# Designed miniproteins, single chains, continued (4), part 64

Each design is a single chain, and the fold is of that chain. pLDDT is the mean over its residues in the fold that is shown.

## One batch from the design tools (miniprotein)

Design m14344
Fold by ESMFold2-Fast:
Structure m14344 (fold): chain A 56 residues (1-56)
Amino acid sequence: AVEAARARVEAETARLVETEGLPREEALGRALTELGRVDPEAAAALAEALAATLPP
């Protein structure tokens, strides 16, 4: 689930950057927010994985 969520968020982030010209950070935030509205469990799992693997 987390791997699929990461792939989806990365693909959506790239699409938002290309289609709307958003900065990567804002595109990533929008992709995560949209995932949370469509699939809150996947968004929560991805957020937990990012907190564990991405040093803030």
Scores: mean pLDDT 74

Design m14345
Fold by ESMFold2-Fast:
Structure m14345 (fold): chain A 64 residues (1-64)
Amino acid sequence: GPAEAAARAAARAAGADEAAIERLLTSGKNQDSVGAREAAEEIVRLGGTREQADRAAAGAVSAG
C-alpha cells in the first residue's frame, strides 16, 4: 500500500539495498522494534543519515 511504498522509497533514499528494505518491512509487519532498529542502524552504516533511517523504520511500522 502507500505506506509500504513510502517506506521503501525512504529506505532506498537512505542507501539501503533490497535485503535491508525487506528486513525493515518484515520487522514492521511483525511489530519487531529490535529488528527495525537493527535495519535502521544498517542503513546508517551504509552511509544514510540517522533521520532517513528513523523515517524508514517509522514508515515500515506504519505499513505493518
Scores: mean pLDDT 70

Design m14346
Fold by ESMFold2-Fast:
Structure m14346 (fold): chain A 117 residues (1-117)
Amino acid sequence: MITLTESGGGTVEEGGSVTLSSKISGDVELIGIVGWFRQKPGEEKKFVASIDMFTGETSYAKEVEGRVTISVDREKGTVYLNMNNLKKEDTAVYYSEAVDLATGEVYWGEGVTLTVV
């Protein structure tokens, strides 16, 4: 069973930077892609960034492109979302997602809250 444990949220000043982390545990060899999504109050979950675990290819939502970097530390089994030049509009609950590309099974973290003041 795959689990995602997120950290690095909290309250940050506008214009600042934050790094969110997702520690992947269990059968990590089954994971093909890891993504980050965010959900603002009253809205649906929206895509932020993803990384292909085999190729290292990254993808970003256009609204965050240039401000956000996704990276992976394979030895630690951790995927990072580094966010720079934070805006009040970045206030959301951030969820990590892991996808088994062979089965299509999707695993979600419980979410980490980021508040930009």
Scores: mean pLDDT 85

Design m14347
Fold by ESMFold2-Fast:
Structure m14347 (fold): chain A 91 residues (1-91)
Amino acid sequence: MVEAEVEAPPGSNVPLRVRVRNLEDGSEIEFEVRLTADGKAEAKIKIVKYVSKESVKELLDFIRRLADAGLTPEQRAAVDKAIEELEKKIE
């Protein structure tokens, strides 16, 4: 089971911050995504608590699904890029 906290609505001009926790083991990641003045987006991802590679991948899959449901195309592209970079680090 995973839990997500969203601190700003998708598509707003404020940074969208999403924290996702795995309730079984307590692993946690944080996403931040924002729109830039030129209509692009920037995203950051950090591991707040690392328990296992498998748990982190589950959290990344959850974030990908959340982005597909609620973010702009520019925000989704930035999030996908951040996920890919983090996946390379944990492989």
Scores: mean pLDDT 73

Design m14348
Fold by ESMFold2-Fast:
Structure m14348 (fold): chain A 99 residues (1-99)
Amino acid sequence: SSLARIGLASVVDVFGVAPASRAAAIAALRAQVDATLADIADLDAQAQAYEAQGDYRKAAQLYSARGILQAELQTLLEALRELGADPAELAAYEARLAA
């Protein structure tokens, strides 16, 4: 419930709507999940490029940044779960994170 409140606060700030507007809250969180997953994929691609060059220190820094985005993604997924998003959709997002 505390994680869902974090997600809902962002949605209320954007839409100025009460938490009862579940569809609007879910749509906003989906957009944030997709953006965060895209950023994670970009960091993974950059880290792999640095590993290929033998720059393991730079790769490690990028994996650390990825870890911060992964924590943010988990907060967004928990907010979606508490709002009653489709369990199959949540499983698909977690599978994309694990890849």
Scores: mean pLDDT 79

Design m14349
Fold by ESMFold2-Fast:
Structure m14349 (fold): chain A 53 residues (1-53)
Amino acid sequence: GPSEEEKKKIEEIRENARRAADGIGKVLGLDEELTKRLAEMLEEIELKAYELS
């Protein structure tokens, strides 16, 4: 399974993605559903980038 360091990195990525999506959603006036989907997409992209690096 992931190390404690990896777990902390994953949590950080997740929080950053949610915050970014919230900011973008506010600026663009997105619905909660679209903002949630954006957060999930950003989280997936960031986690994949971390995994590949």
Scores: mean pLDDT 80

Design m14350
Fold by ESMFold2-Fast:
Structure m14350 (fold): chain A 77 residues (1-77)
Amino acid sequence: AEAQRRVAELEAEIEKLKADYRKFEGDAVLQISQAGEKDPEKAKQLAKELSKEVNKYHAETEKRIADLRAEAERLLA
């Protein structure tokens, strides 16, 4: 059925969003670590800035996942 195929596609998109977020978070942690080895004060500022970006990306990712889950539930209703 078309609805079942669409649900599978939405679930795949959700998993991709989770993977993309994990990569973004990991890249941010790595950048902070590398900066800390050169300049601890710059690393503190970078950590503050990247923490804001990570938290924003997390919130946006969770909202998009919730929207996709709602669409999947609507298709199965």
Scores: mean pLDDT 84

Design m14351
Fold by ESMFold2-Fast:
Structure m14351 (fold): chain A 84 residues (1-84)
Amino acid sequence: DELRRLVEEGVKAAEEGEKYLKAGDAAKGTGYALRGIGLLWEALLLAKRQGKEEELRKLLEEAYKTTKSELAKTILKGTLEKGL
């Protein structure tokens, strides 16, 4: 499932971004955070094209409940509420 893959990779990127930001590596942290945003945006566009917006919503809600990263939660919430 391509939507699941994009969501999982986006969350992993956001989680890595938070780790780098907490370690003081702002450049790497920001790069990973932007990658996470980009992957979740790709998932949103793919879901709209395939009429799978409700499937994507469920995947994003599942990821939000599962992740321990506040950065990942923030990006996921933005995607759910604002179409980011």
Scores: mean pLDDT 87

Design m14352
Fold by ESMFold2-Fast:
Structure m14352 (fold): chain A 57 residues (1-57)
Amino acid sequence: SEAEKLREALIKAGFSEKTAEEVVRLVEEGYSVLEIAERLKLSDDQTLTLARALASL
């Protein structure tokens, strides 16, 4: 599934399993990259990584 691909990509990029699961949930709920970054207090590097991972799906 696309959700599983996203989760694995984030974990490989250095996200914790918990944060990767929370990101996947928020993506499935329709939140934007910037909304997810604000809600989860993602770093700029984590936010860029998420944007790149989503662009690759």
Scores: mean pLDDT 86

Design m14353
Fold by ESMFold2-Fast:
Structure m14353 (fold): chain A 70 residues (1-70)
Amino acid sequence: EKVKKLEELYKKLAQAVSEGNLDEAKRYIEEMKKLGADPELLDKAMQALDEGNYSEALKYAHEAVEKAKA
């Protein structure tokens, strides 16, 4: 299920961010894009991650998951 995979990727993204594993965090965002999650929201998440705004990055990634559920 696409939504279930996106939820798993979001959890992995949040864990990677909490551990400071930015390389892994970026890989998870790219995998979410591959699954068809909203690319605009994920681009905003990637930019926020690059700027060190981890809270904003997780917010945009979460919005992408929520949008996929609707």
Scores: mean pLDDT 86

Design m14354
Fold by ESMFold2-Fast:
Structure m14354 (fold): chain A 59 residues (1-59)
Amino acid sequence: SNMDKALELVKKAQELIKQEKYEEAVKAAQEALKLDPDSVSAQGMLELAKKKLEEQKKK
């Protein structure tokens, strides 16, 4: 289902954040949110990934 695919993309975004691949993490979280727009987990992961990417770009 789209919800299951969204959850897998959220997990992928978490792993990408762990690897400091924040641009890829943003993309994965955006894809998750497109599949499940009501996902609190996908929205939270997108916000986290965007914040980490912004912090990385300022150094």
Scores: mean pLDDT 83

Design m14355
Fold by ESMFold2-Fast:
Structure m14355 (fold): chain A 70 residues (1-70)
Amino acid sequence: KKLEEEIEKVEKELKKLEEELKEVVEKLKEEKSKELLEEEMEIGVKILDLAVKLTVLKKELEKKKKELLE
């Protein structure tokens, strides 16, 4: 169950960053500023890192479930 808790925590962080990215994108539609572009890129990198971590955790959880159910 600890693995499921880690997945939930990472998903929560990912959703928060996705919301922040949407806010930056909306601001960029009204004003193209260097700070907003840099912020968008920074958030994008963090989202990528968390998405990779989430994929690894979900694969581990799926393998453990298969071991128990097969």
Scores: mean pLDDT 80

Design m14356
Fold by ESMFold2-Fast:
Structure m14356 (fold): chain A 55 residues (1-55)
Amino acid sequence: SNDELIAQLQQDRNAVLQHRAEIEARAQSPKDQTMALFYDIVAGSIDTIIDRLRA
């Protein structure tokens, strides 16, 4: 069901944000900063999918 898929996507989003936080905590290079931005984009994309499933 869409509700089950939304719950799974929320878990996936939280995991992505945890990875982002870990990278930011150690961020000492432009590459780390780029990876943090990449994870932000991924998390935002998941939120967009959730919004469409709630529509």
Scores: mean pLDDT 84

Design m14357
Fold by ESMFold2-Fast:
Structure m14357 (fold): chain A 68 residues (1-68)
Amino acid sequence: DAGSEAARYAIEAAKQGETAIVKTEDGGEVIASGSNPTGVAGAALLAIGNQDKDITVETSKGKKVFKG
């Protein structure tokens, strides 16, 4: 589902040294980075909680949309 795929993408980006910004349709936003484990957990929870909606993950490499 969109939430699980977005969460996985953000976690993998953080593991690779990227900063991933997870955004929801309602304006929710959490920043995931390897230096912030709380942010990584928060980003995953936000993505899973919005699995039936479009979730956007933005990194330095671009924007990816996961459709709900």
Scores: mean pLDDT 78

Design m14358
Fold by ESMFold2-Fast:
Structure m14358 (fold): chain A 68 residues (1-68)
Amino acid sequence: MLDSVESNEKLYEKTMEALNVPEEKKKKIKELMEKAKEAVRQGKREQMIQYLKEANDLMHELMDEHES
Protein backbone atom coordinates (compact mmCIF):
# COMPACT_ATOMS: atom_id res chain seq x y z
CA MET A 1 0.00 0.00 0.00
CA LEU A 2 2.61 2.59 0.98
CA ASP A 3 4.71 1.49 -2.02
CA SER A 4 1.70 2.09 -4.30
CA VAL A 5 1.25 5.61 -2.89
CA GLU A 6 4.96 6.31 -3.46
CA SER A 7 4.67 5.04 -7.06
CA ASN A 8 1.76 7.42 -7.66
CA GLU A 9 3.75 10.27 -6.11
CA LYS A 10 6.66 9.58 -8.48
CA LEU A 11 4.30 9.49 -11.46
CA TYR A 12 2.72 12.81 -10.44
CA GLU A 13 6.15 14.43 -9.95
CA LYS A 14 7.26 13.27 -13.40
CA THR A 15 4.03 14.57 -14.97
CA MET A 16 4.28 17.93 -13.19
CA GLU A 17 7.91 18.28 -14.30
CA ALA A 18 6.94 17.56 -17.93
CA LEU A 19 4.18 20.20 -17.75
CA ASN A 20 6.44 22.77 -16.01
CA VAL A 21 3.88 23.13 -13.23
CA PRO A 22 4.52 26.12 -10.90
CA GLU A 23 6.08 25.28 -7.52
CA GLU A 24 2.98 26.50 -5.64
CA LYS A 25 0.76 23.88 -7.31
CA LYS A 26 3.50 21.23 -7.11
CA LYS A 27 3.63 21.82 -3.35
CA LYS A 28 -0.15 21.32 -3.03
CA ILE A 29 0.03 17.92 -4.76
CA LYS A 30 3.02 16.89 -2.64
CA GLU A 31 1.15 17.82 0.56
CA LEU A 32 -1.77 15.61 -0.45
CA MET A 33 0.56 12.71 -1.24
CA GLU A 34 2.32 13.13 2.12
CA LYS A 35 -1.07 13.11 3.89
CA ALA A 36 -1.98 9.92 2.00
CA LYS A 37 1.27 8.25 3.13
CA GLU A 38 0.64 9.34 6.72
CA ALA A 39 -2.89 7.90 6.53
CA VAL A 40 -1.42 4.58 5.34
CA ARG A 41 1.00 4.54 8.29
CA GLN A 42 -1.92 5.12 10.69
CA GLY A 43 -4.06 2.40 9.05
CA LYS A 44 -6.60 4.98 7.85
CA ARG A 45 -7.28 3.46 4.44
CA GLU A 46 -10.38 5.59 3.74
CA GLN A 47 -8.49 8.84 4.43
CA MET A 48 -5.65 7.63 2.20
CA ILE A 49 -8.12 7.01 -0.64
CA GLN A 50 -9.64 10.49 -0.18
CA TYR A 51 -6.24 12.23 -0.30
CA LEU A 52 -5.23 10.24 -3.39
CA LYS A 53 -8.55 11.19 -5.02
CA GLU A 54 -7.97 14.89 -4.25
CA ALA A 55 -4.42 14.72 -5.65
CA ASN A 56 -5.69 12.99 -8.79
CA ASP A 57 -8.45 15.61 -9.22
CA LEU A 58 -5.90 18.43 -8.90
CA MET A 59 -3.63 16.75 -11.46
CA HIS A 60 -6.58 16.51 -13.84
CA GLU A 61 -7.32 20.22 -13.28
CA LEU A 62 -3.66 21.13 -13.94
CA MET A 63 -3.70 19.20 -17.22
CA ASP A 64 -6.91 20.94 -18.30
CA GLU A 65 -5.38 24.33 -17.40
CA HIS A 66 -2.24 23.54 -19.41
CA GLU A 67 -4.29 22.64 -22.52
CA SER A 68 -6.42 25.77 -22.35
Scores: mean pLDDT 75

Design m14359
Fold by ESMFold2-Fast:
Structure m14359 (fold): chain A 55 residues (1-55)
Amino acid sequence: SLDDQLEQVKQETLKEVNKVLDEAEKNNWSDDELEARLQEVADKTQRRIAEVKAS
């Protein structure tokens, strides 16, 4: 169902965000680098949500 697909996108996004945060801490990223990476995750998530809703 649409709701199941959206829940999957949400769960995958949470995992991606946590991975970015872990990598930022481990590699001592700047705030600018972290913000850019989180924005990439947000943009990807918005595209995936739009694709799911279009199907």
Scores: mean pLDDT 86

Design m14360
Fold by ESMFold2-Fast:
Structure m14360 (fold): chain A 88 residues (1-88)
Amino acid sequence: MAEELKKKTEEIAAEGALAGNKGSELAEKDPEKKKYLDDLKGELVNKALEALELAKKEEKLEEAKKKLEEAEKIRKELEEIKKKIEEE
């Protein structure tokens, strides 16, 4: 269970980082959008690290799941912003 949580957290972090990096590249002409994407990438990394630390303890698995849900929300936001920039 903890290993499955770790794997899912790493996958979400990797997908979010890829989306954020591509979005930042596309937003090179918009420094405000680039800053916002960079801030979201930082938040994603922080939530993923918190989830991984919590997942080390079975009694903290519910807290780890909540942090994972927060990280997934940030990943989805990064994907949405990337898509909007691509459509512009």
Scores: mean pLDDT 79

Design m14361
Fold by ESMFold2-Fast:
Structure m14361 (fold): chain A 99 residues (1-99)
Amino acid sequence: GSEADRLVQEAARALDSGDYEKAKEFAEKAIELDPDNPLAHVLLAQAYLKLGDYEKAVEYAERALRIDPDLTGAHQVLAEAYEKLGDKEKAEEYRKRAE
């Protein structure tokens, strides 16, 4: 709905401003209103990545790709998160897919 779209925009703005906790809250609320919104899942994954929760970043980026497999933002999150988790092979795979 229009409220979910507003929350997605607020999450993106919060990420751009470095308010990662607010980005997480807005993205979580957007998913509650529209569970199949792939951009809300990418924004939540990006917020978790910035907050250092790499396992949750992977979880939500993978959920985004199940909805839309061509999301470059989700591939970028997976590449960075797997690098932080020490999985160099998966990090390289997703880095190539993000190009």
Scores: mean pLDDT 89

Design m14362
Fold by ESMFold2-Fast:
Structure m14362 (fold): chain A 106 residues (1-106)
Amino acid sequence: SAREMAARSAEGAARTAEVAAERSSDEESRERARRAAEEAREAARRAREAKTPEEAARYAEEASRAANEAARAAGRSSGRESAIGATAAGIGGAGASFAAELARRS
C-alpha cells in the first residue's frame, strides 16, 4: 500500500543517511551526518508506526529532509567514500520524498 511504501522508503532514507555518516572522512562532517542519520532513523520509526497514509507521508518527508542533510554533510568531506555516502543519502532522501507524495494521493 502507499502507507507501507512511504514507511519502507523512510527506512531506506535512514539507512542511506547512516551510510553517509559512516563514509564521511572528517570528524566534523561525520558528527553532522550522524546527527542527521539519528533524525532520519527516528522519523522512519514513526513512519512504520503510522496508521494512515497521511501520517506515514509526513514522517517519510521528515526522513527525506534528514537524509538530504546527511548527504550535504558527507559532501563537505573529501574522498571517494564520502562522495559515495553523499550520493546514497541523496537517493534515499529522494525516494522517501516521492513515496510521501504517493501516500498523500492514495
Scores: mean pLDDT 87

Design m14363
Fold by ESMFold2-Fast:
Structure m14363 (fold): chain A 97 residues (1-97)
Amino acid sequence: SKKEEALLELEALAALGTMALVTMDRLEELERVEEAAREIAERTGGNLDAALAAGIAGALGNEELAKQTLEAAKAISEKSLKAAEEALRRGRELREE
């Protein structure tokens, strides 16, 4: 049940983060984050929503979203936590560019 709850939470966090960037008219940044999250998830075998939510949290500089995403990713698998951590770093790097 905890893993199923974490998956639903990650889907919700990814959707909310995506809507935030869309509402802020940051579509080019969203595209770059989505591409990075997909690559990271494929390479690590981690959950895509975990990578996407973490990448968006990094791009937004939203530390609360980052923390929630890492906790949920950890509940899924070690690979999902790794994917989320890599995507968070990549999102933060994109924010600085």
Scores: mean pLDDT 88

Design m14364
Fold by ESMFold2-Fast:
Structure m14364 (fold): chain A 69 residues (1-69)
Amino acid sequence: VDEGVAALLLAMGKLMMRKGDYEGAVKMFEKALELDPEDAEAWRALAEAYRKLGKLEEAEEAERKAEEL
């Protein structure tokens, strides 16, 4: 089910964050959000990954998406 795949992608992204692969984490979180765009946790995780990459404008947009949910 899409929800289960989205949860797995979110978990993989979090693992990549822990390993310092912030670019990989962004890709995993983006894929999770393609399947479940209303996952506020995934939007917050994406914002954190963008902050680690120095992409502050993208981080603010992702955080705003999480707050709108």
Scores: mean pLDDT 83

Design m14365
Fold by ESMFold2-Fast:
Structure m14365 (fold): chain A 65 residues (1-65)
Amino acid sequence: SRKKELLEILEKDKKLLEELLSPEDFEKVKPLLEKAKEAIEEGKFEEALKLLAEASEVLKKILEE
């Protein structure tokens, strides 16, 4: 199912970020990733995409600083 596939992708991305980022920096993106996972579980895919876009912007800030 698409929902299962999206959750698997998100979990892999979350694990990768946890390995690549410091615990402090990971904590900045973690809440957005968790909210996106909840939105996917609820079938709110538009909301999940917005949360993932916001997480990407936070990640850009971390990488620039």
Scores: mean pLDDT 81

Design m14366
Fold by ESMFold2-Fast:
Structure m14366 (fold): chain A 70 residues (1-70)
Amino acid sequence: RIERILELAERAREIAEELGVSVEEVSRAMEKVAQERFGIGSVLQLAARASEEELEEVAREAKERLKKEL
C-alpha cells in the first residue's frame, strides 16, 4: 500500500535526523534487516506485505544497528 510506503519513508527520515545520518543509510539498514528477518530484499516489498508491527520492528532493529556503528 502507498500509505505504508510513505510511513516507512517518514520513519526512515525520523531515524536519520535522530542519529545524524542520511536517509539512504537508514533505508539500506532497513533493507538488510528485512532480508535477514523476512527474506525480503526490498523495503518496498516489506511495506506492501508487512504489518505495522513488523515495519516498526525493522525500523527499531535498523536504528540499533546504526547506533552500534556510530
Scores: mean pLDDT 73

Design m14367
Fold by ESMFold2-Fast:
Formats: sequence, C-alpha cells, structure tokens
Structure m14367 (fold): chain A 68 residues (1-68)
Amino acid sequence: SEEQKLLNQLRSLLSGFEDAYKNKDIEKMKEILKKIQELRDKSTGKLKAILDTAVERIKKQIEKLEKE
C-alpha cells in the first residue's frame, strides 16, 4: 500500500538521519528533514501524525547541534 511505502521511506530516512547525526553532517540532516516534511505534506490522518512526530524529533536534534 502507499501508506506502507511511505512508512518504509520514513524508516530509511530516519536511519540516514542517525548516520548524518553521528557524522555531524548538518547539511545532510537538513536535507533529510526536508524529505520527511514533503512526505508529511502528502499525508493525512494517522500517517500525518507519525510524520509530524518524526519532524519534531529531527528538528530538535538539528537545533541541539546548531545551538539554536
């Protein structure tokens, strides 16, 4: 289903984010955030809630590294 494909894409993006975070690659982290936000904007209902949570978590991690 499309929902399963989006969830698999999210999982892959979150894995890539963890790698970028370990490497302190802020540019890559922001690139991944943009991709997750694009998935969120295409989503509704429960899937949107999952993506909203992922966006919040990623923003928080980027802010901590940027100190802002």
Scores: mean pLDDT 81

Design m14368
Fold by ESMFold2-Fast:
Structure m14368 (fold): chain A 73 residues (1-73)
Amino acid sequence: MSEEEFEGEVYLALAIILLSVNRLSEKPDVKMLEKAIELARKALELTKDNPQLQADARRVIEEAEKLIEEAKK
């Protein structure tokens, strides 16, 4: 594992934590979800050679975007 890929895994883990906390919340925090998307996008940039991490990062972005959309309604 490269330094870059490891850094990407850390960003992805943080993004997943923020997403999971908000999925279980009665009142999701849009700012935390926006931060999760930022972290997941950074992970996507750092993990270009790892298809599984790329897929996980994209899923986090999609789920966070849906939660933001729901929170704004």
Scores: mean pLDDT 82

Design m14369
Fold by ESMFold2-Fast:
Structure m14369 (fold): chain A 82 residues (1-82)
Amino acid sequence: MLETVAKWAREQGYDDVAEALERASKLFDELEKKGLLNSRTLARIIGYVLAVVGAMLEGRWDEALRIAQEFVEELEKLLKEG
């Protein structure tokens, strides 16, 4: 899912957004491996994915980058707290 969205960002010429989403994908895999995914965490992740995709679809790439970076920070925080 996130890798597919990252590939689309890269194909549109936004390598920075793609790199942030690729980082988020790796962090999500680590959370899954550690068993840190619960209903609240999944709802939060879904919220970030919908927000970044929405910004991308509207051509708001600066906002998409900001949201993707915030998503990475949230996932890193969840890994650190687990």
Scores: mean pLDDT 83

Design m14370
Fold by ESMFold2-Fast:
Structure m14370 (fold): chain A 66 residues (1-66)
Amino acid sequence: MIIKVEGMDLSEAVAALKKHPLVRSATAIPDINGVRVELKEGATLEEVVAFLEKQGFKIKSATELP
């Protein structure tokens, strides 16, 4: 899964995602201004996007890509 953020500090987005109990891993991909996220079984992309938006991040897109 890939979450694209609008020109934000990707390190801060990764740190926020790692605090979420349903996130298995999070890795910055600067080339696309995004974070690759691996979720635990039963977690939803919508839940994680809502979490980031609550933290003040601007989410440009969120996609369930391999």
Scores: mean pLDDT 75

Design m14371
Fold by ESMFold2-Fast:
Structure m14371 (fold): chain A 67 residues (1-67)
Amino acid sequence: GIDEALAALREKANADGTVTVDEAAEIFSEILGIPKEEAKKLLEKYANPDGTVTLEQARLAITLLSR
């Protein structure tokens, strides 16, 4: 579920608490069964200019995908 996806993101997170959009989209696809392309598009909406997302931004994106 969402908590498992967030735990996996935390394990892959950089020291600054960010993950790449591609890594987050892959985790959402594997754990939640969301198409990787759909997850990536939504994550990119919240992404930083360097192509990373914070754990909070990823949580916001996953909540919207699960609605």
Scores: mean pLDDT 78

Design m14372
Fold by ESMFold2-Fast:
Structure m14372 (fold): chain A 72 residues (1-72)
Amino acid sequence: SLLDEARALLLSMPPEEQRAFLALVERIAREGVEQGLSPLEIVERLLAELRARGDERGVRIAELLLQYLRER
């Protein structure tokens, strides 16, 4: 599944990069919930931030999550 592929990519990262990615996800999710954003809008914001940072692996994970949410 798309979600399993996203998990596999995350687990392929060094532990420090995994922690940094998850900390970013937590921050954007918290801020998005406070602003009344949907899960889809939260993941779109995450994708934009990862693209701005040049985090190519993070971008791929976010793209898989976005596709998963859109195909429900």
Scores: mean pLDDT 87

Design m14373
Fold by ESMFold2-Fast:
Structure m14373 (fold): chain A 90 residues (1-90)
Amino acid sequence: MEELRRAIDRLREAVKANASPETLKALGDELVELMKRLDATPEELNRALQAVGEAKRLAPPENKQALTDMLLRVARLAKEKGVRLAVLTP
């Protein structure tokens, strides 16, 4: 919902501003917790995956590891949510 979109936008702006790896990790931690708290849909999780992937592509080498770790965490959450929904809906 709106909170998740704002979190994704904050991450995008932080990457454009060449924020530190520590700042990016903190934003990623907030994003993952927000997605869990709000029961993010597969569509919302996919948008988050796309945003983090784009951020990694634009990031300098020093930030790529932090963004890779973030991408893996979001991907795991998306996989878990996708599997559960596939069982619930034919």
Scores: mean pLDDT 71

Design m14374
Fold by ESMFold2-Fast:
Parts: C-alpha cells; structure tokens; sequence
Structure m14374 (fold): chain A 67 residues (1-67)
C-alpha cells in the first residue's frame, strides 16, 4: 500500500541517520523494518535494494566492532 511505502521510506531515512550517528544496531532495526513493510509493495524494488544495502553495511560494521 501507499501507506506501507511511505512508512518504509521513513524507516529507510531513520536507518541512514542512525548509520551516520554510528548507531549500527538501531540502523539494522530500521532497515529490517523497512524491508518488512516493502515485502508486499509493488514497484518497490529500488527501495528494497537500498534498504538491503544499508542492512548489509550496518551488519558489517557491527561484525567489525565485535572482532
């Protein structure tokens, strides 16, 4: 739905903000929320790709911090 897409875009922005703040755990949470919201949204492939890329980067940062 349009509402799910708009909410997902907000979570994407929150994820990017958290990533810039180096709050990678919060970034992961927001990117995962965006991906769940986009799962049923037609034409959202570009948004899903951006959310997935952000999720992978945030997870890599968390892995580096744990090592």
Amino acid sequence: SAADRAEAERYLALGEEAFRAKDYETAVEHYRRALRLLAGVPGSEALRTRALAGLIEAQEKLRELAA
Scores: mean pLDDT 88

Design m14375
Fold by ESMFold2-Fast:
Parts: sequence; C-alpha cells; structure tokens
Structure m14375 (fold): chain A 77 residues (1-77)
Amino acid sequence: SESLELFWGPVYELFRRAREEPDLEEARRLAEEALRLGEEFLKIASKVLPPEKLEELRRELEALRAEAEAHLAALAA
C-alpha cells in the first residue's frame, strides 16, 4: 500500500512548517492551509478507502491539528 507519508506528504510538510514557524500569524496561516488540504484529501479518500483506513487518516489529521494548536497557543502566550 502507499505510505501514509506519501498520501499525506503536502499536509505533513505544512504542519511541520507551522510547528517550526515562530511568527504567530504565519504559523496560523500554515496550520489553516494544512487543515484545508487534509480535509480535501479525506473527502477524496472517503470515495475509495475502506472505513477503517479512513478512520486512521482522520485520527492522524486530528493529532497533527492538536500539535499545531498547541504550538499556536504557546506563541500567543
């Protein structure tokens, strides 16, 4: 099967950049773009992947979102 890293590649990269970005506004922009792309990937995936795999991808996206939100909260402190 295709690796999750390959499937999520652009989303992982944007979340990585968001977590490394010291500017709050730019970090937020990157995180929002990552979420947008992630949700778009999930919409496409929902048409071709079994429910179990789709649930795995949704959990991964939620974990990435939580990490980004923690970074944004730290920058806003």
Scores: mean pLDDT 80

Design m14376
Fold by ESMFold2-Fast:
Structure m14376 (fold): chain A 55 residues (1-55)
Amino acid sequence: MSDAQIQQARAILDQLRAMGVLDDIDAQYYMDRIDANQITQQDYDDLQTAYRLSQ
């Protein structure tokens, strides 16, 4: 994934957590994967889709 996609994933994750769409455990799971550079394109697409559907 690009650096821009990783930054967007972090921002989306923070917003999904703030909105109550993701609980703290699920949010931490994704954050740990981002920090370890293990986040996939599928994870990014899933987070972006969840964010759009929550609008």
Scores: mean pLDDT 80

Design m14377
Fold by ESMFold2-Fast:
Structure m14377 (fold): chain A 83 residues (1-83)
Amino acid sequence: MEELEEKSKSKDPKEAALALLLLGGELLKQGKYEEALEYFEKARELDPSLAPGALHGQALALKKMGKDEEAERLYAEALALAA
């Protein structure tokens, strides 16, 4: 995890974005849903090509937080971008 945190500070936006996406996934596994949402959002901002994966992760975090309507909306957005 610390290695991904180091890479998230990379001057290369694509490397930083990928590291943030992977950190978001790790935070989800740890139950840190609010932090996971923040990391997925940063990943999307740095590299829009990661938006489908980041949106899916954000939707899962929102579902775990009980925000079902917001989660369903982001799932739909992720599927539309991945299709």
Scores: mean pLDDT 80

Design m14378
Fold by ESMFold2-Fast:
Structure m14378 (fold): chain A 100 residues (1-100)
Amino acid sequence: SLVEEAKKLLETIKKSTDPAVVLEGLRRLLKLLKQTDDPEVIKIALEAAEIALLKFPRDREVLEAALEVAMEALKKTKDKELILRAIGLALRAIGLLFEL
C-alpha cells in the first residue's frame, strides 16, 4: 500500500505544472520514507525528487524538499545504486540552492 501511494504521488509530480502541488507531493513522499525502508518506495521518492528539480530548478522550497528526500533515502538504503542516486540528487539540489 505504501508503494501504491508512492506511485500515485510520483504520477502527480510528473503531470503537475504547479510547484505547490509538486512540493506537497515531495513532502508526502518524505513522510512515507520515514515509515519504511522498502527499496521500491526509496527508488520512487528519488525519481520524484529528480523530476521536481528538473521542473522547478529555481523554487527554493522544492529544492529544499528534494534535498530532504535525498538525505532520508541515504539513511534508509544500503543499495549502491540508490546511494549514488541520492548523493547526485543532494549535490544537484545544493548547487541549485547556492545559485538562488
Scores: mean pLDDT 90

Design m14379
Fold by ESMFold2-Fast:
Structure m14379 (fold): chain A 87 residues (1-87)
Amino acid sequence: HMKIKIEEEELFEQEVGGKKYKVTRIKATNEDTGETVEAYLIEREDKDGKKKEYFVSPATPPSSLTPEQIEILKKAGEIFLKRKEEE
């Protein structure tokens, strides 16, 4: 349905409390409408490297997002999760 273009910029990677955190800024654009959402992809890895968790957090307050921006963010999150499963 919705064709999403994703642009990524790695911000930092840090170890805190025995866990590794990687934060990536993402800009997701609906190519059909030109609507854009900025968010952060937060990757958290356990010290043993066996458990990895992924979170997508919008760069703007969630209450300020339009329904279309919420859909774009959801699709972008699905794309990232799928890519990580294939790695």
Scores: mean pLDDT 75

Design m14380
Fold by ESMFold2-Fast:
Order: structure tokens, then sequence, then C-alpha cells
Structure m14380 (fold): chain A 65 residues (1-65)
């Protein structure tokens, strides 16, 4: 159960970081600035789950348009 929860969190974070990395390279300046802390692989700043979820939802909304 705990290992599964950690795996889910790590997988979600890795996916969001990958998406944020792409957005930093190709996205508009506003989005690039917002996701830069998540996309930076050298950054050790803890990211709230709420921020992670918001970033993923934002990308989904952009892709839907």
Amino acid sequence: AMAETERRGEAGMAKVKAIAYILVQTGPAEIKEAVAPIADPSATVPVAQETVDATEQGLRALNAQ
C-alpha cells in the first residue's frame, strides 16, 4: 500500500516534470515561468501536489483546444 502510493506519486511527478520540461522549451513565456521550478532537474525545491495537479490540468486544457 505505501510502496504503491509512493510509486503513484513518483510516476505522477516524473510525468509532470517531463511535461514541464517540454513546456519550458516550447511553451509561452507565462507557462514557462510558472513551470520552471518543476522542470529544473537540479532544483530540490519541494513542489506541492496541488501545483503538480494544476500544471497537468493546464496542459490538458491546452491540448484540448
Scores: mean pLDDT 60

